# Ledger of designs, part 104: designed miniproteins, single chains

Each design is a single chain, and the fold is of that chain. pLDDT is the mean over its residues in the fold that is shown.

## One batch from the design tools (miniprotein)

Design m3614
Fold by ESMFold2-Fast:
Structure m3614 (fold): chain A 102 residues (1-102)
Amino acid sequence: SVTEAIAELKSAFLMEIDNRMAKLKSRLKQEKDNPEVVQLLEKGIEDLERARKVVEEIQPSDSIAALERKAAEAELLIGHSMGHRVEATLLLRKIEEEEKKK
């Protein structure tokens, strides 16, 4: 049914968000002494919290256009979180390379 398909879609998004959130929180604990890296990881967490809210707003009564818009917005926010995670990794690598030159 459409109701079951929407429930499965919501569950899949929430599972992805939870998995990504756990990884970012783990990295945040490891990188606590690098404030610029911490700031990027925190932005990634904020992106995922925003994605969760969008997913939670998906209703079985939504029009196909509304459902597609909400799904696209959630996917975009997950993408933004991935971007912040990549930026954090690149910044950490740069910091480590600069420390080796001292």
Scores: mean pLDDT 88

Design m3615
Fold by ESMFold2-Fast:
Structure m3615 (fold): chain A 63 residues (1-63)
Amino acid sequence: MSYTLAAPGLRGGRPPSAETQARLARAVEAARAGIEAGLEPEKIGEIVRTALETGASPEEIIA
């Protein structure tokens, strides 16, 4: 469960369903942590791909 701080400034666009949003948030956090840790891009890509296999667009994670 990602209770993070707040999700500010996202009112400009229509957010995805609660389930999809939670899944996407986890993927974003995992990718970000991997990048900051200096993981190989290949590893980061696999983590992102696994989360996105559910149906989310890959560009949404990096954008």
Scores: mean pLDDT 61

Design m3616
Fold by ESMFold2-Fast:
Structure m3616 (fold): chain A 83 residues (1-83)
Amino acid sequence: ALAKASDEDFEKAREVAKRALEALEAGEEFEEELEVPDEAAETVLEYELAMVRMDLTVRGIRAEIEVEREGDKATIRVRPVAK
């Protein structure tokens, strides 16, 4: 296979996604930096964040989720959005 994500990458992505969801459910902003050494790790992070977006949609919570990459690091920023 081309690049393969490690079990550590899956675990870290799930933990960050869980914290982001918990913060958004509480109406709080969240920011965390995660190691994303390769494209497979990035794909796992995007997948876990997509699951957060779906859960928020089902719950009627509107939020902005932004991911910024710098080298092998990704900064995840989430904030609730009121209209």
Scores: mean pLDDT 77

Design m3617
Fold by ESMFold2-Fast:
Structure m3617 (fold): chain A 105 residues (1-105)
Amino acid sequence: MITSKEKVIQLLNFLKRLVENDKSLTPEEKEVALKMLDVLIEGVKNDLSPEEIAERLLEVGKDHPELLRRFAESVKTAIEMYSFLLTPELKEKLLETLDLVIERA
């Protein structure tokens, strides 16, 4: 059986495909959003803290604060919609990470 972490990684890879096909994003915004999704994937894989993942996301999105906020809100919505795939601990960690990004963006 696949783990909760693997299910989250699959969800984040699905979101990467949605970003690639999003006609509302410029090529530069797509590149930044894809890099931010890669940061979340690596953070989940390596069990990084919410603060460490948030700091890395803020660095990647530093020149695009509105994109960073929209990204965090969109991923938070996806995590809430697919919460049945996650352990309570992993869900809490991801929501805390995204809330830190929204607050500091």
Scores: mean pLDDT 83

Design m3618
Fold by ESMFold2-Fast:
Structure m3618 (fold): chain A 94 residues (1-94)
Amino acid sequence: MMKEIEEEVERLLEEMKPLVEEAKKGDKEAGKKLAELLLKGLEFAREVVDKLITDEEEKEEALKRLDIEEEALKEMIKTGDFKKGQELYKQLLE
């Protein structure tokens, strides 16, 4: 299970790179697809948090952060506005 999650996350990151460039050009379909891939990545992040984080406070903080990110991505899927998705993706890398 964990190795499958890790491989899927790596694949999602590679698929997001070209979509970020297309979304920057104003492609709303690319923006929606980027948000869908980010949302899928959050599902795997939730599984990692639930399975690997044993400290209750750290786990609760991590899940709360993922909930906020999920709401932002759902908004991006509805509107095709990739600006919020790009900011979120950049923060996850920093």
Scores: mean pLDDT 71

Design m3619
Fold by ESMFold2-Fast:
Formats: C-alpha cells, structure tokens, sequence
Structure m3619 (fold): chain A 63 residues (1-63)
C-alpha cells in the first residue's frame, strides 16, 4: 500500500521510488521524536506539500 503515492511524489520531485521511501522514513523518524523543526525543515528542503509528507511517512512505515 502507498506505492502509488510514493511513485507520484518521486516523479514530481525527480527522485527514485527508493529515494522517496527514504525521505518518508526520515519524516517518520522526526515525527516519532517530536522534532517539528526537523519535519518542517525536511518538507521545505524536499519541496513537499503537507499532504505529500503525510502520505510518504505513512507509506514508508507500512511498506
């Protein structure tokens, strides 16, 4: 599950699906640590929308 979301975001950002998955795992890690600054900085650096960041984090954890 979430494979379509990973593929869509990867294509938009010019990343591979594996790069998008690693980004999602990093977002999930910062979220679990309560590091809002880390999450916000990563979203901004990667050029993600809030919806894309949520979808990537969820997909990476369940994949």
Amino acid sequence: TGRAALATVAARLGLSEEEARRLGLELAKYGQQGDREGVDALIRRAGLSADEADALGTAAVIA
Scores: mean pLDDT 75

Design m3620
Fold by ESMFold2-Fast:
Structure m3620 (fold): chain A 68 residues (1-68)
Amino acid sequence: MGFSGYSTTANSFIVFFSEDANIDAIKEVAAQYGLTPTEVAENQITFSPVPAKEQLLQLVKDLLEASK
């Protein structure tokens, strides 16, 4: 398993993943969308800023493919 879901706050995009996920690939994809990690925790990473709504679908697709 890899990327398992996401959540957004007013200023943050939170990515959830399994223990066997390719975390470096998740960070690399997020960086391509201008997102920087602000917090790294067990099975989740918080990124800033919140991605644009029009980019969110493609970002999620890229995260799903990269986290394998």
Scores: mean pLDDT 80

Design m3621
Fold by ESMFold2-Fast:
Structure m3621 (fold): chain A 106 residues (1-106)
Amino acid sequence: SVVQQSYQSLDDFRRNRMDYDRARSSLGRYLSLVSQISDEKERLRLILRTLEIIGEVGETDPELAYKLLTYLLMNLPKSVTELSPELRAELDRAILKVLTEILSRL
């Protein structure tokens, strides 16, 4: 399933997370897969897990985490952010939390 492929691609991003060029490339492929998922809750769950991984990077390398977060936000497909107002609010809160944590370490 595209959901299963998306989780596998997320694992590829996690493995590459400390190398910006490889992480960026993996993230681009991952977001393309996530954009094909029709279930908005599943799309949100995957993006929230991506934000968690970026947050973990920020504990060791906040500058790299900031670059990865910026790339994620600039390259989020419209379909990934087409969520109900409640789910969009959850996404926005998660983004703000991770951004705030990264900025506090810069």
Scores: mean pLDDT 88

Design m3622
Fold by ESMFold2-Fast:
Structure m3622 (fold): chain A 80 residues (1-80)
Amino acid sequence: SNDELVEQFEKELKDYLEDLKKELSKLSPEKAKENIKQEIELLQDAKEKIKSLYDQETAEKLNKEIDKLIAQLEEELKKI
């Protein structure tokens, strides 16, 4: 079901953020900033791809989860 797809996607994005934070902690502040900016750009591109791959309702739910991740990355960027 679409709800199972969205739930799985949310879990995968949460795991992705945890792994990314661990990787960023190994980098200099300058490299961490560059990586976060690149990840935000890739996530924005992913939102457009999702719109082309899924129906409107599913795409809106998936893109809402991506927007949450982008917001968290923007907050991490402000802390550096």
Scores: mean pLDDT 87

Design m3623
Fold by ESMFold2-Fast:
Structure m3623 (fold): chain A 75 residues (1-75)
Amino acid sequence: MEAVAERAAEELERVVSVEELDAMIEEVKAEHKDASPAEITLATLRRARARAEELGLEAAARALDLLIAEVEKKA
């Protein structure tokens, strides 16, 4: 379990840097001008998940799927 979490964290760093994450958030905000913080978060996570899949980072993709489900549950 711990080793899987560590792998997901390593792969997430390869999916998006802090600077790229900030850019993704700004892009989502520009496309969804009236979106709530939860909607912006969900859209950003879905973009990161798609990028993880394109890069073949399965652990990161799985972790992002779980995060998306958690945010959707709380939205």
Scores: mean pLDDT 74

Design m3624
Fold by ESMFold2-Fast:
Structure m3624 (fold): chain A 74 residues (1-74)
Amino acid sequence: SLIELLRRLLLHLARTESPEDVLASAANIARQLFGLSDEEVAALVAEARELLRVHSMEEVVEAIVGRLAEHLAR
């Protein structure tokens, strides 16, 4: 599924790239593949940054994937 491919990609990036690069990749995917507006993408990135204060990047990836899955179910 698209969601499982996204999870795998973002988890790989979480292990190899900076948090900022992971968030930038997630933002680009949310906009281009999931059709989120610029406002929705900004909100997603802001939520992910707040989660990074107390959660690992891998946990934040799971939160991002969950939000994008919810968007597809609308």
Scores: mean pLDDT 85

Design m3625
Fold by ESMFold2-Fast:
Structure m3625 (fold): chain A 80 residues (1-80)
Amino acid sequence: GIEEDLKEEAKLFKELGLEEAAKLVEEALKHVKKGDYELAIKYLNEAAKVVLSDESLPVERRVGLALRLIGIALDIELEK
């Protein structure tokens, strides 16, 4: 489910040292739990922007991680 997907993404980002993106994903999870889906999607979009702007990561890695976040945001949009 969406909450499990967000928890897994936050763990992945922490393991990769992407602390800012991980915090934004954790905020999205809090909003999903409250039913605040619009805010959850906004936090995931901010996390994707942070990842895409991280010049320390190869472009392919940045795009892949951002697409994972966009996929979860789409799942939230379809279920609200």
Scores: mean pLDDT 86

Design m3626
Fold by ESMFold2-Fast:
Structure m3626 (fold): chain A 120 residues (1-120)
Amino acid sequence: SPLEEIKKLLLEINDLVLELNYLLRKAVETKDPALAAEALAKLDEVLRKLEELYEKVRPYLSEEERKEIDKLLEEIRRLVAQIKEALAAGDYEKALELTDELIKKVNELGSIVVETLEKL
């Protein structure tokens, strides 16, 4: 069902951002560029799954909820771009700090989605 697909995407997104956080913590400790490459791949997966989630949930959103999610997605895309730049510069500490902000925005978006589904 669409509800089951949305719930699955939310769980997959949560797992990806936790994996990203773990990889970046390790990159700060080890300075291993292979971990940075894995983190870049996880960032791209997060963006793809968030876009997929938005397309699936969009028909159930009010105009106000759509505006709120659109704003959060724009902020998330900016954070992802900044994380990629930090990783390219070898600034793993900055990438980790920005990833903590990304997790907060992703959780905020997820909360709006969950609240929307509970009204169905």
Scores: mean pLDDT 87

Design m3627
Fold by ESMFold2-Fast:
Structure m3627 (fold): chain A 79 residues (1-79)
Amino acid sequence: GDLERVREIGERVRRESDDEELLRLSEEAVRIAERTDDPEVLELSLQVVVEALRRTTDPEIISRLIGLALRVIGLLLER
């Protein structure tokens, strides 16, 4: 299900070096988390975004990833 998909995305992000793909994978993980409203999925999607942030140096990609992280943090704090 959704947990397994976000974990799979996390594993892919840890092996990815392409900035555009890091962003795409992070966007997919956050999209799943927003739909499920499950704290575990939200926490895993945040870990995916943080790992992507650690792997990119592109300022535009970094800015977009920070935006995704803030969205997930906002949802976690709503609980």
Scores: mean pLDDT 87

Design m3628
Fold by ESMFold2-Fast:
Structure m3628 (fold): chain A 71 residues (1-71)
Amino acid sequence: GDDAELVRFISEHFGASFTPEARRVLLELYRELGRDFARLRRVMERAVQLAKERGREHVEPEDVLEAVREV
């Protein structure tokens, strides 16, 4: 759906690659948060930071799940 395209488009524009599994978790989260785009963006920014701290070039589902607990 349009939500999946939005999450994919935004993740590509963060200058970091999100795995397909991480994008799936982001889509589910976006729906659960009532489509709060500002909060989704904060979760994505935190997930990118967590991946960098772990020495990864890609964001994995674990990074997204940890980020949502903090944001």
Scores: mean pLDDT 77

Design m3629
Fold by ESMFold2-Fast:
Structure m3629 (fold): chain A 81 residues (1-81)
Amino acid sequence: MLTREEVVAALRELARWVHERLQQSTDPEEKARYRKALSAIGEALQALADGADPETVVQSLLEKLREIDPELAARFEELLA
């Protein structure tokens, strides 16, 4: 069972990683994917703050990240392990 605190910590670390990649990237399509990911992460953090179930938030975010970039989904799964 994932705690809210564990999911928030993973999301903050994922956001930091994505933001760093966005700053280092020179590819406009890659930058667009990272911006979409940061938006999805922000929505997930807000949902958790509003009392959403951590498991539900994780599943929704993983689906969104897989559509954006499978590497982002894999990184988030690593951070939750």
Scores: mean pLDDT 86

Design m3630
Fold by ESMFold2-Fast:
Structure m3630 (fold): chain A 113 residues (1-113)
Amino acid sequence: HMTEEEAKKKIDEIFDEIERILRYLVEHGSPEIQAAAEEALSDFRKKREEMKKLTPEEQIDLAIEFINELIERFKALLEKVPESEVYDRSLLELAINFLEQAKKALEKIKKEY
């Protein structure tokens, strides 16, 4: 079994990677993608701060709920982007795919903790 300290460290690493991907969209996206990514990053940082004193299990459950919300936000934005905007679509698909992988990583930590 994973210790609480080990679990929190792994969760924190995943949270750092989520912030990294959102920052990448802020830096490289179109104005619409930048705005959505800035809002997502701000909201995620607020949630992360609120979660810092919770148990690993509580952090994982709340993080998965919020990641699902972010995935739906980016999917909704992707539907508005024309098929011809290959670069913008690729950025959104990158973010969605990364967030789905982050969820799986968090679920794995929960099973091992």
Scores: mean pLDDT 89

Design m3631
Fold by ESMFold2-Fast:
Structure m3631 (fold): chain A 58 residues (1-58)
Amino acid sequence: MSKKAKAAGLVAAGSPLSVEELLKLSKDELDELGNQLGLTATVEQAEKGAIAAAEAGL
């Protein structure tokens, strides 16, 4: 139900479109793009960072 959250996630992950522009798209289009680019990329990057920080933190 949070179409805006997907749009914000895409922008945070490096989408060239603004949140407002992404909100003009259908939820299905946002979900597809988010899954391929924004959301999946963000998850992988966050996981790598957490592992590296835990190892360094000891």
Scores: mean pLDDT 64

Design m3632
Fold by ESMFold2-Fast:
Structure m3632 (fold): chain A 60 residues (1-60)
Amino acid sequence: SVDEVLERIRREGRRAGLSDDQIDALVDHIRYLMTVEGWSEEEALEEARRMIRLLLRRQA
């Protein structure tokens, strides 16, 4: 389900060291991609992981 994917993304973001604000923004973005743009669970997880890497690079 969408909610299970979004919970997984929250967990991976927290583990990676993202702030709560960054996690909320990421989850909202992925929810939009899945519910409006019709992205699959696999595509959404791949995009979320790409975004996590980009956000971490901005903190370095």
Scores: mean pLDDT 87

Design m3633
Fold by ESMFold2-Fast:
Structure m3633 (fold): chain A 100 residues (1-100)
Amino acid sequence: SPILKEMEALERDAKRVLEDLKVSEEEKREVEELLREAREAIENGDKEKAIETLDELVERMKKIFKETEIPDTREGVLKSFRWLAVLGSATMIKKMLEGE
């Protein structure tokens, strides 16, 4: 499934962002749970639940990024781009689900 391949990419990118931002174990668990729920909803054909869960994931990731001190350095800029990649991937999957 093309959507499931995009979901795999989102999972990889989200994991990288969580590692870069040094998030708490609680925040990491919450993000991993949302990723799992979104994947299961896609696999079950529950488009509405998948879209809702992806929106929750995006809002959670936005909160994590906003609460993280990103240094005004090249490394900080790269972390920002990785975060934007997660947002882009989630938005793409949502558009693919809406287009079916």
Scores: mean pLDDT 80

Design m3634
Fold by ESMFold2-Fast:
Structure m3634 (fold): chain A 116 residues (1-116)
Amino acid sequence: SAREAGRETAGGMAEAGLNAGRKAGPGKEGLSASIGGGVAATAGAMGAASGSAAGAARLAGLGGREAYELAKEGGPKAEEAGERLREGGEVAEEAGREGSPEGSAEGGRKAAEKAA
């Protein structure tokens, strides 16, 4: 279903956010990356709530871009983590574009992996 596909994308973006925070490490950079990850996870959740798998994918892409903009101000490690979130969001957007549950699940998994 479209809602189920959107939840797969949202779950992947949430995991990507956690991975980005871990990768940036402790302190200011880790905090910036974690806040960026929270933005990406929130965008994914909003997409899931929309009831549109393609809409969820588009919001994942937007969330990744916003996460990068926020994280990059935290320092070089936060910028690298944010760049991975942006890349993950872009992959999720592309994979989920047609609204298939399989594409959404694959996009979410790849987004999480990119941020690891």
Scores: mean pLDDT 74

Design m3635
Fold by ESMFold2-Fast:
Structure m3635 (fold): chain A 87 residues (1-87)
Amino acid sequence: IDSLIDEMLKAIEEKNLVAMNERVEALLKALGVDPRELDATPLEDRPLYLTYLEAAMSYGGAYIHYGDKNSLELAKAHFERMRHLLS
């Protein structure tokens, strides 16, 4: 799990959207999360770590598309919050 988070952060820093999405898929699979079931699950019923992952990915995507340094820092912060919940 930690290595997948580190690989996602590296992909974001390298502005590699394809690699970021591949690492998200790998992380969801490692956590036993089916994306189809996740899409059908109301936000309030999702585990908090998935909320942090979604926020981290949104900020990571913003950094890749716009180069906003604040978005990168917010992505890092949300990944660390997710990492803490999964430890």
Scores: mean pLDDT 76

Design m3636
Fold by ESMFold2-Fast:
Structure m3636 (fold): chain A 57 residues (1-57)
Amino acid sequence: SKEKFIEEFAEEVRKKGEVSAELLNEAKAKFLGLPSPEKILEMKPEEQQKYREKIAE
């Protein structure tokens, strides 16, 4: 659920003291139900670009 995701994300932020771009992108991917960055790199170039843009927004 969204609430559980928010709690887990907040816990990671508290644990690390700040949010890295990598962690934020992974959190966005999980929240939107998109593939992880690692899985995206294994996709076709056109699909990689589409998902990178979606995660960046």
Scores: mean pLDDT 62

Design m3637
Fold by ESMFold2-Fast:
Structure m3637 (fold): chain A 78 residues (1-78)
Amino acid sequence: DEELEEMRRRLREIADRLPSLDLPEQAELMLEGARIQAEGLRKLARKYGAEYGLDLEAFEAQLAAQMAEVEALVAALL
């Protein structure tokens, strides 16, 4: 999957930058990485979810709720 390979490349670029940044910049990049991972999971769910009987609407709602918790956690660190 070309789009997932591109997302993996972006996540690697973020990981490579993290050690050279201060804490606020690290927190912002970690949040960006989490958003990329969430988008990747959404793409996988849309592509393969029907084969496994996944309720796509429920899955996307749960993913959005989990991301809101991650965003709140990162905001608490800033």
Scores: mean pLDDT 78

Design m3638
Fold by ESMFold2-Fast:
Structure m3638 (fold): chain A 68 residues (1-68)
Amino acid sequence: SEEEGLEAAERNRKYLEETGKLPVFPLSEETREAIRYTAAALIAIGEAFDRGEKEVSKEEIERYYKEL
């Protein structure tokens, strides 16, 4: 859920502040690709919010993904 995602992000931020490091788990290529796509989607959502838009298109997400 969104709440669970935000909680995970906050735990990671706290860990980084306490230790100065963020743990990295071994990731498969499939997981790395999913992370890159999710990052592109989050960037697209943030930019759309700043423009006062309520939705992002698949094309817009793919445009950001191509830049990663």
Scores: mean pLDDT 78

Design m3639
Fold by ESMFold2-Fast:
Structure m3639 (fold): chain A 83 residues (1-83)
Amino acid sequence: LKKPVDSEKETKNLAKLITESASSDDPLSRAVAEVGLSVLVTVSKRNPETRESAAKGLKEIAEDPRVHPEVRELAREKAEELE
């Protein structure tokens, strides 16, 4: 049953922001991306309804070649934690 909430949209927006931050040459932006990955996982564990959207977002970050390799590896590990 479809709910009248934009949790999927918010999860996708957060994943996109993480990808943009992790693709930046700024050290601070990369650190923010790493924190963002942890936030995404924590939120999905507290809100099971967003778990699928969060897992998809993490997989997209892990497979994006523009993202710094260390951030991609963390995203892959976090996606596996949600499976």
Scores: mean pLDDT 75

Design m3640
Fold by ESMFold2-Fast:
Structure m3640 (fold): chain A 86 residues (1-86)
Amino acid sequence: MTYTGSATVENPLVGKTTVSFTVENGVLVSKTVDAPLTAADYLRTGIRVSVTVTPDTASKTATVTQTAESPEGRASGTATATLTEV
């Protein structure tokens, strides 16, 4: 089964990030991250950003977590997306 979902995660270090993703047979197969900073901007500022999507097909939801790490500290934001069957 293939599912799609999207969620907006708010993180104190990097602001709002919209994540769109596709899950096939309970596995994340693609994700698109629309972040306020580009990869080049993150490299320039020393901020490292990681986005994880943890699907739960039984509940038809996914947990989207964005973690930003800088030399000054770390912050995480989490949002829940609804899985839509396609």
Scores: mean pLDDT 76

Design m3641
Fold by ESMFold2-Fast:
Structure m3641 (fold): chain A 97 residues (1-97)
Amino acid sequence: EAWAILEEAVEAAVAEQLPRAEELAKQASTPEERAAQRRALLLAVIERTAARLREAGLEEVAERFRELLLGLLATAPGSAEWEELAARVEALLEELR
């Protein structure tokens, strides 16, 4: 199932970023710095997840996943555009089940 491959890819990408997240947390002094660090970590997780999906032969899924999540990351949370992108992510996840 493509879903199982996606879950494993996300878990691996998150695990790879945990040591970096711990180091960055020691240096975060302001809410703005913490937001920037979270954005950078999320971007790394997105890129690593997409790379793992491509390695598994799910190239189209990797491209759609990357495009949608990078779109969400670049869009203001709670906007109509963000809600539409979030719905598209949910539709992709349902398609993979």
Scores: mean pLDDT 77

Design m3642
Fold by ESMFold2-Fast:
Structure m3642 (fold): chain A 100 residues (1-100)
Amino acid sequence: MEEELRLLEELRARVAASAELQALRDALAARVDAFAEEVKQKLIAQGVPEAEAQARADEIRDRLLTQVDVALMALEAGVIDREQLLAGLDRAFATVEKEV
């Protein structure tokens, strides 16, 4: 159990230290932020109070960013390639769109 946690911490540190992976994370985070803002605006247009729409958008953003961070660790570990990472995120966005 400690060994598995140590490997996850090492992968997280390597992702943080990689300029290429951080650039990819920044691009994906911008896409997540844009999607969350679009969801918020759609909810407000449907009559959801701004505070509730913001809370839902924040939950969606945090969930998608967590998936991005996990996917970047998997990419650094060589478990997935870049195409698999992007396809996985596209599926995650499509799933969230069905919930809104």
Scores: mean pLDDT 82

Design m3643
Fold by ESMFold2-Fast:
Structure m3643 (fold): chain A 67 residues (1-67)
Amino acid sequence: MSREQARQALLGAAEALRALGREEEADKVTRAIEQGDLGAAARAARSFLEGAEGPEGAEKVIRAASE
């Protein structure tokens, strides 16, 4: 996956968190992206989405954003 593809997928994950009412968590993911730490952003996004929708729900959101 290219850096730009990863960035777009993570922005999609942050937007999904905002749609779920988890704005503070979405902001943390967005800040990590802005800092250029896509690894930290990916770890945070996965953890937060798993907390919101469970592991399977998180995978569905990430898969949809990556298509």
Scores: mean pLDDT 73

Design m3644
Fold by ESMFold2-Fast:
Structure m3644 (fold): chain A 91 residues (1-91)
Amino acid sequence: DEAEESRRRLLDNFVDQADDILREVEKRREELKALPESPLVKKALEELDKLIDSLRRLRESTDPEEKERLFEETLRHGEQLSLYLTQLKAK
């Protein structure tokens, strides 16, 4: 199944880059913490914390099924964070 194989390749590449991604999201967290408090900044920080947590769990997992679930969680939190960051920029 080409779709499943493509998803596995994306997951493997994502895991290999997890340390670089973690450094970038931790930098973004510090940038967000420097902004004035607002409900949108709070929501962005909450999604960022969930993203960091799922990335750390993904790095530690050795089970392919668990890695797939954690990858889906990571993508979902990343997408939600991107939406909040776009709203912050549009203001």
Scores: mean pLDDT 76

Design m3645
Fold by ESMFold2-Fast:
Structure m3645 (fold): chain A 97 residues (1-97)
Amino acid sequence: VDAVYRAQLPRVRAEYERWLAEHPVEIPGAEERELDVESLKNGVQVVVALIGGAFSVEEAVLRAVKLGVDPRFFLFLVYQALGERARREALEVLKKL
């Protein structure tokens, strides 16, 4: 399983960096975290749970942050999976943390 995430990491990192340049976002109090295999795997698993209805947007944001996923990277994953409206909802939750 981890081998798949390692293989995808360079592509995901490149897409994420491009997305951040085009969609700059300020999250007060959020520290920048390195995107590694564990954070990619954790972020993807949380988004899969969100898509499957196991988590609300708020629960997904709280879980991702608790797992050490960078908040900006999580917004990127939410945007890719569910679009701009879901990203805005997730950003509003992050601003309240």
Scores: mean pLDDT 80

Design m3646
Fold by ESMFold2-Fast:
Structure m3646 (fold): chain A 73 residues (1-73)
Amino acid sequence: ATGAEIGRLLATLTPEQSRQVADYLVTELGLSPEQAQKAVTAAAAGSTAVLAQYLTPAQRDALKAQAERLAAA
């Protein structure tokens, strides 16, 4: 998944769903709470560089799948 695809999905989420994504980044992908909050905030604002900095391609695919599940609900 591209950072742009993930950022677009994150921008459609409610504040509560965005918190769930941040929790997923901490619990499943191993980011610190500060890194997770920074990544979600930056990506939703259109800055996708932070996702590439903190996450591998496989972790970005996992994050996209999680964001898609939340956006579809």
Scores: mean pLDDT 78

Design m3647
Fold by ESMFold2-Fast:
Structure m3647 (fold): chain A 103 residues (1-103)
Amino acid sequence: SKAEEVEALIKKFEEAFKAKDYETAAKAVKEAAELLEMPNAEQIAEDLKQVFEQNLPPEVLELAKEVLLGSLRLALAESLGDEEEVARLREEGRRLLEEWQAK
């Protein structure tokens, strides 16, 4: 299913990110965003690659990862019509954005 394919790509992204294989991580995110028909899939991949190339502190990279994963999971929940999960993920995204703005 589309959900299984997206979750597999999210897992691939998390494993690549943990291994500091940022090229594989960016590719997995692009493929997930394209499956979710996100109009900015290419821009998301380019922005992520730029963030990884800036040699940012680990805590900033971890926050960027969480914001990105939240966006992908939100897009997946919206595509599935899961209103409860959408509401939960929007609240999580709001908290993560507040943390991102504080950095």
Scores: mean pLDDT 78

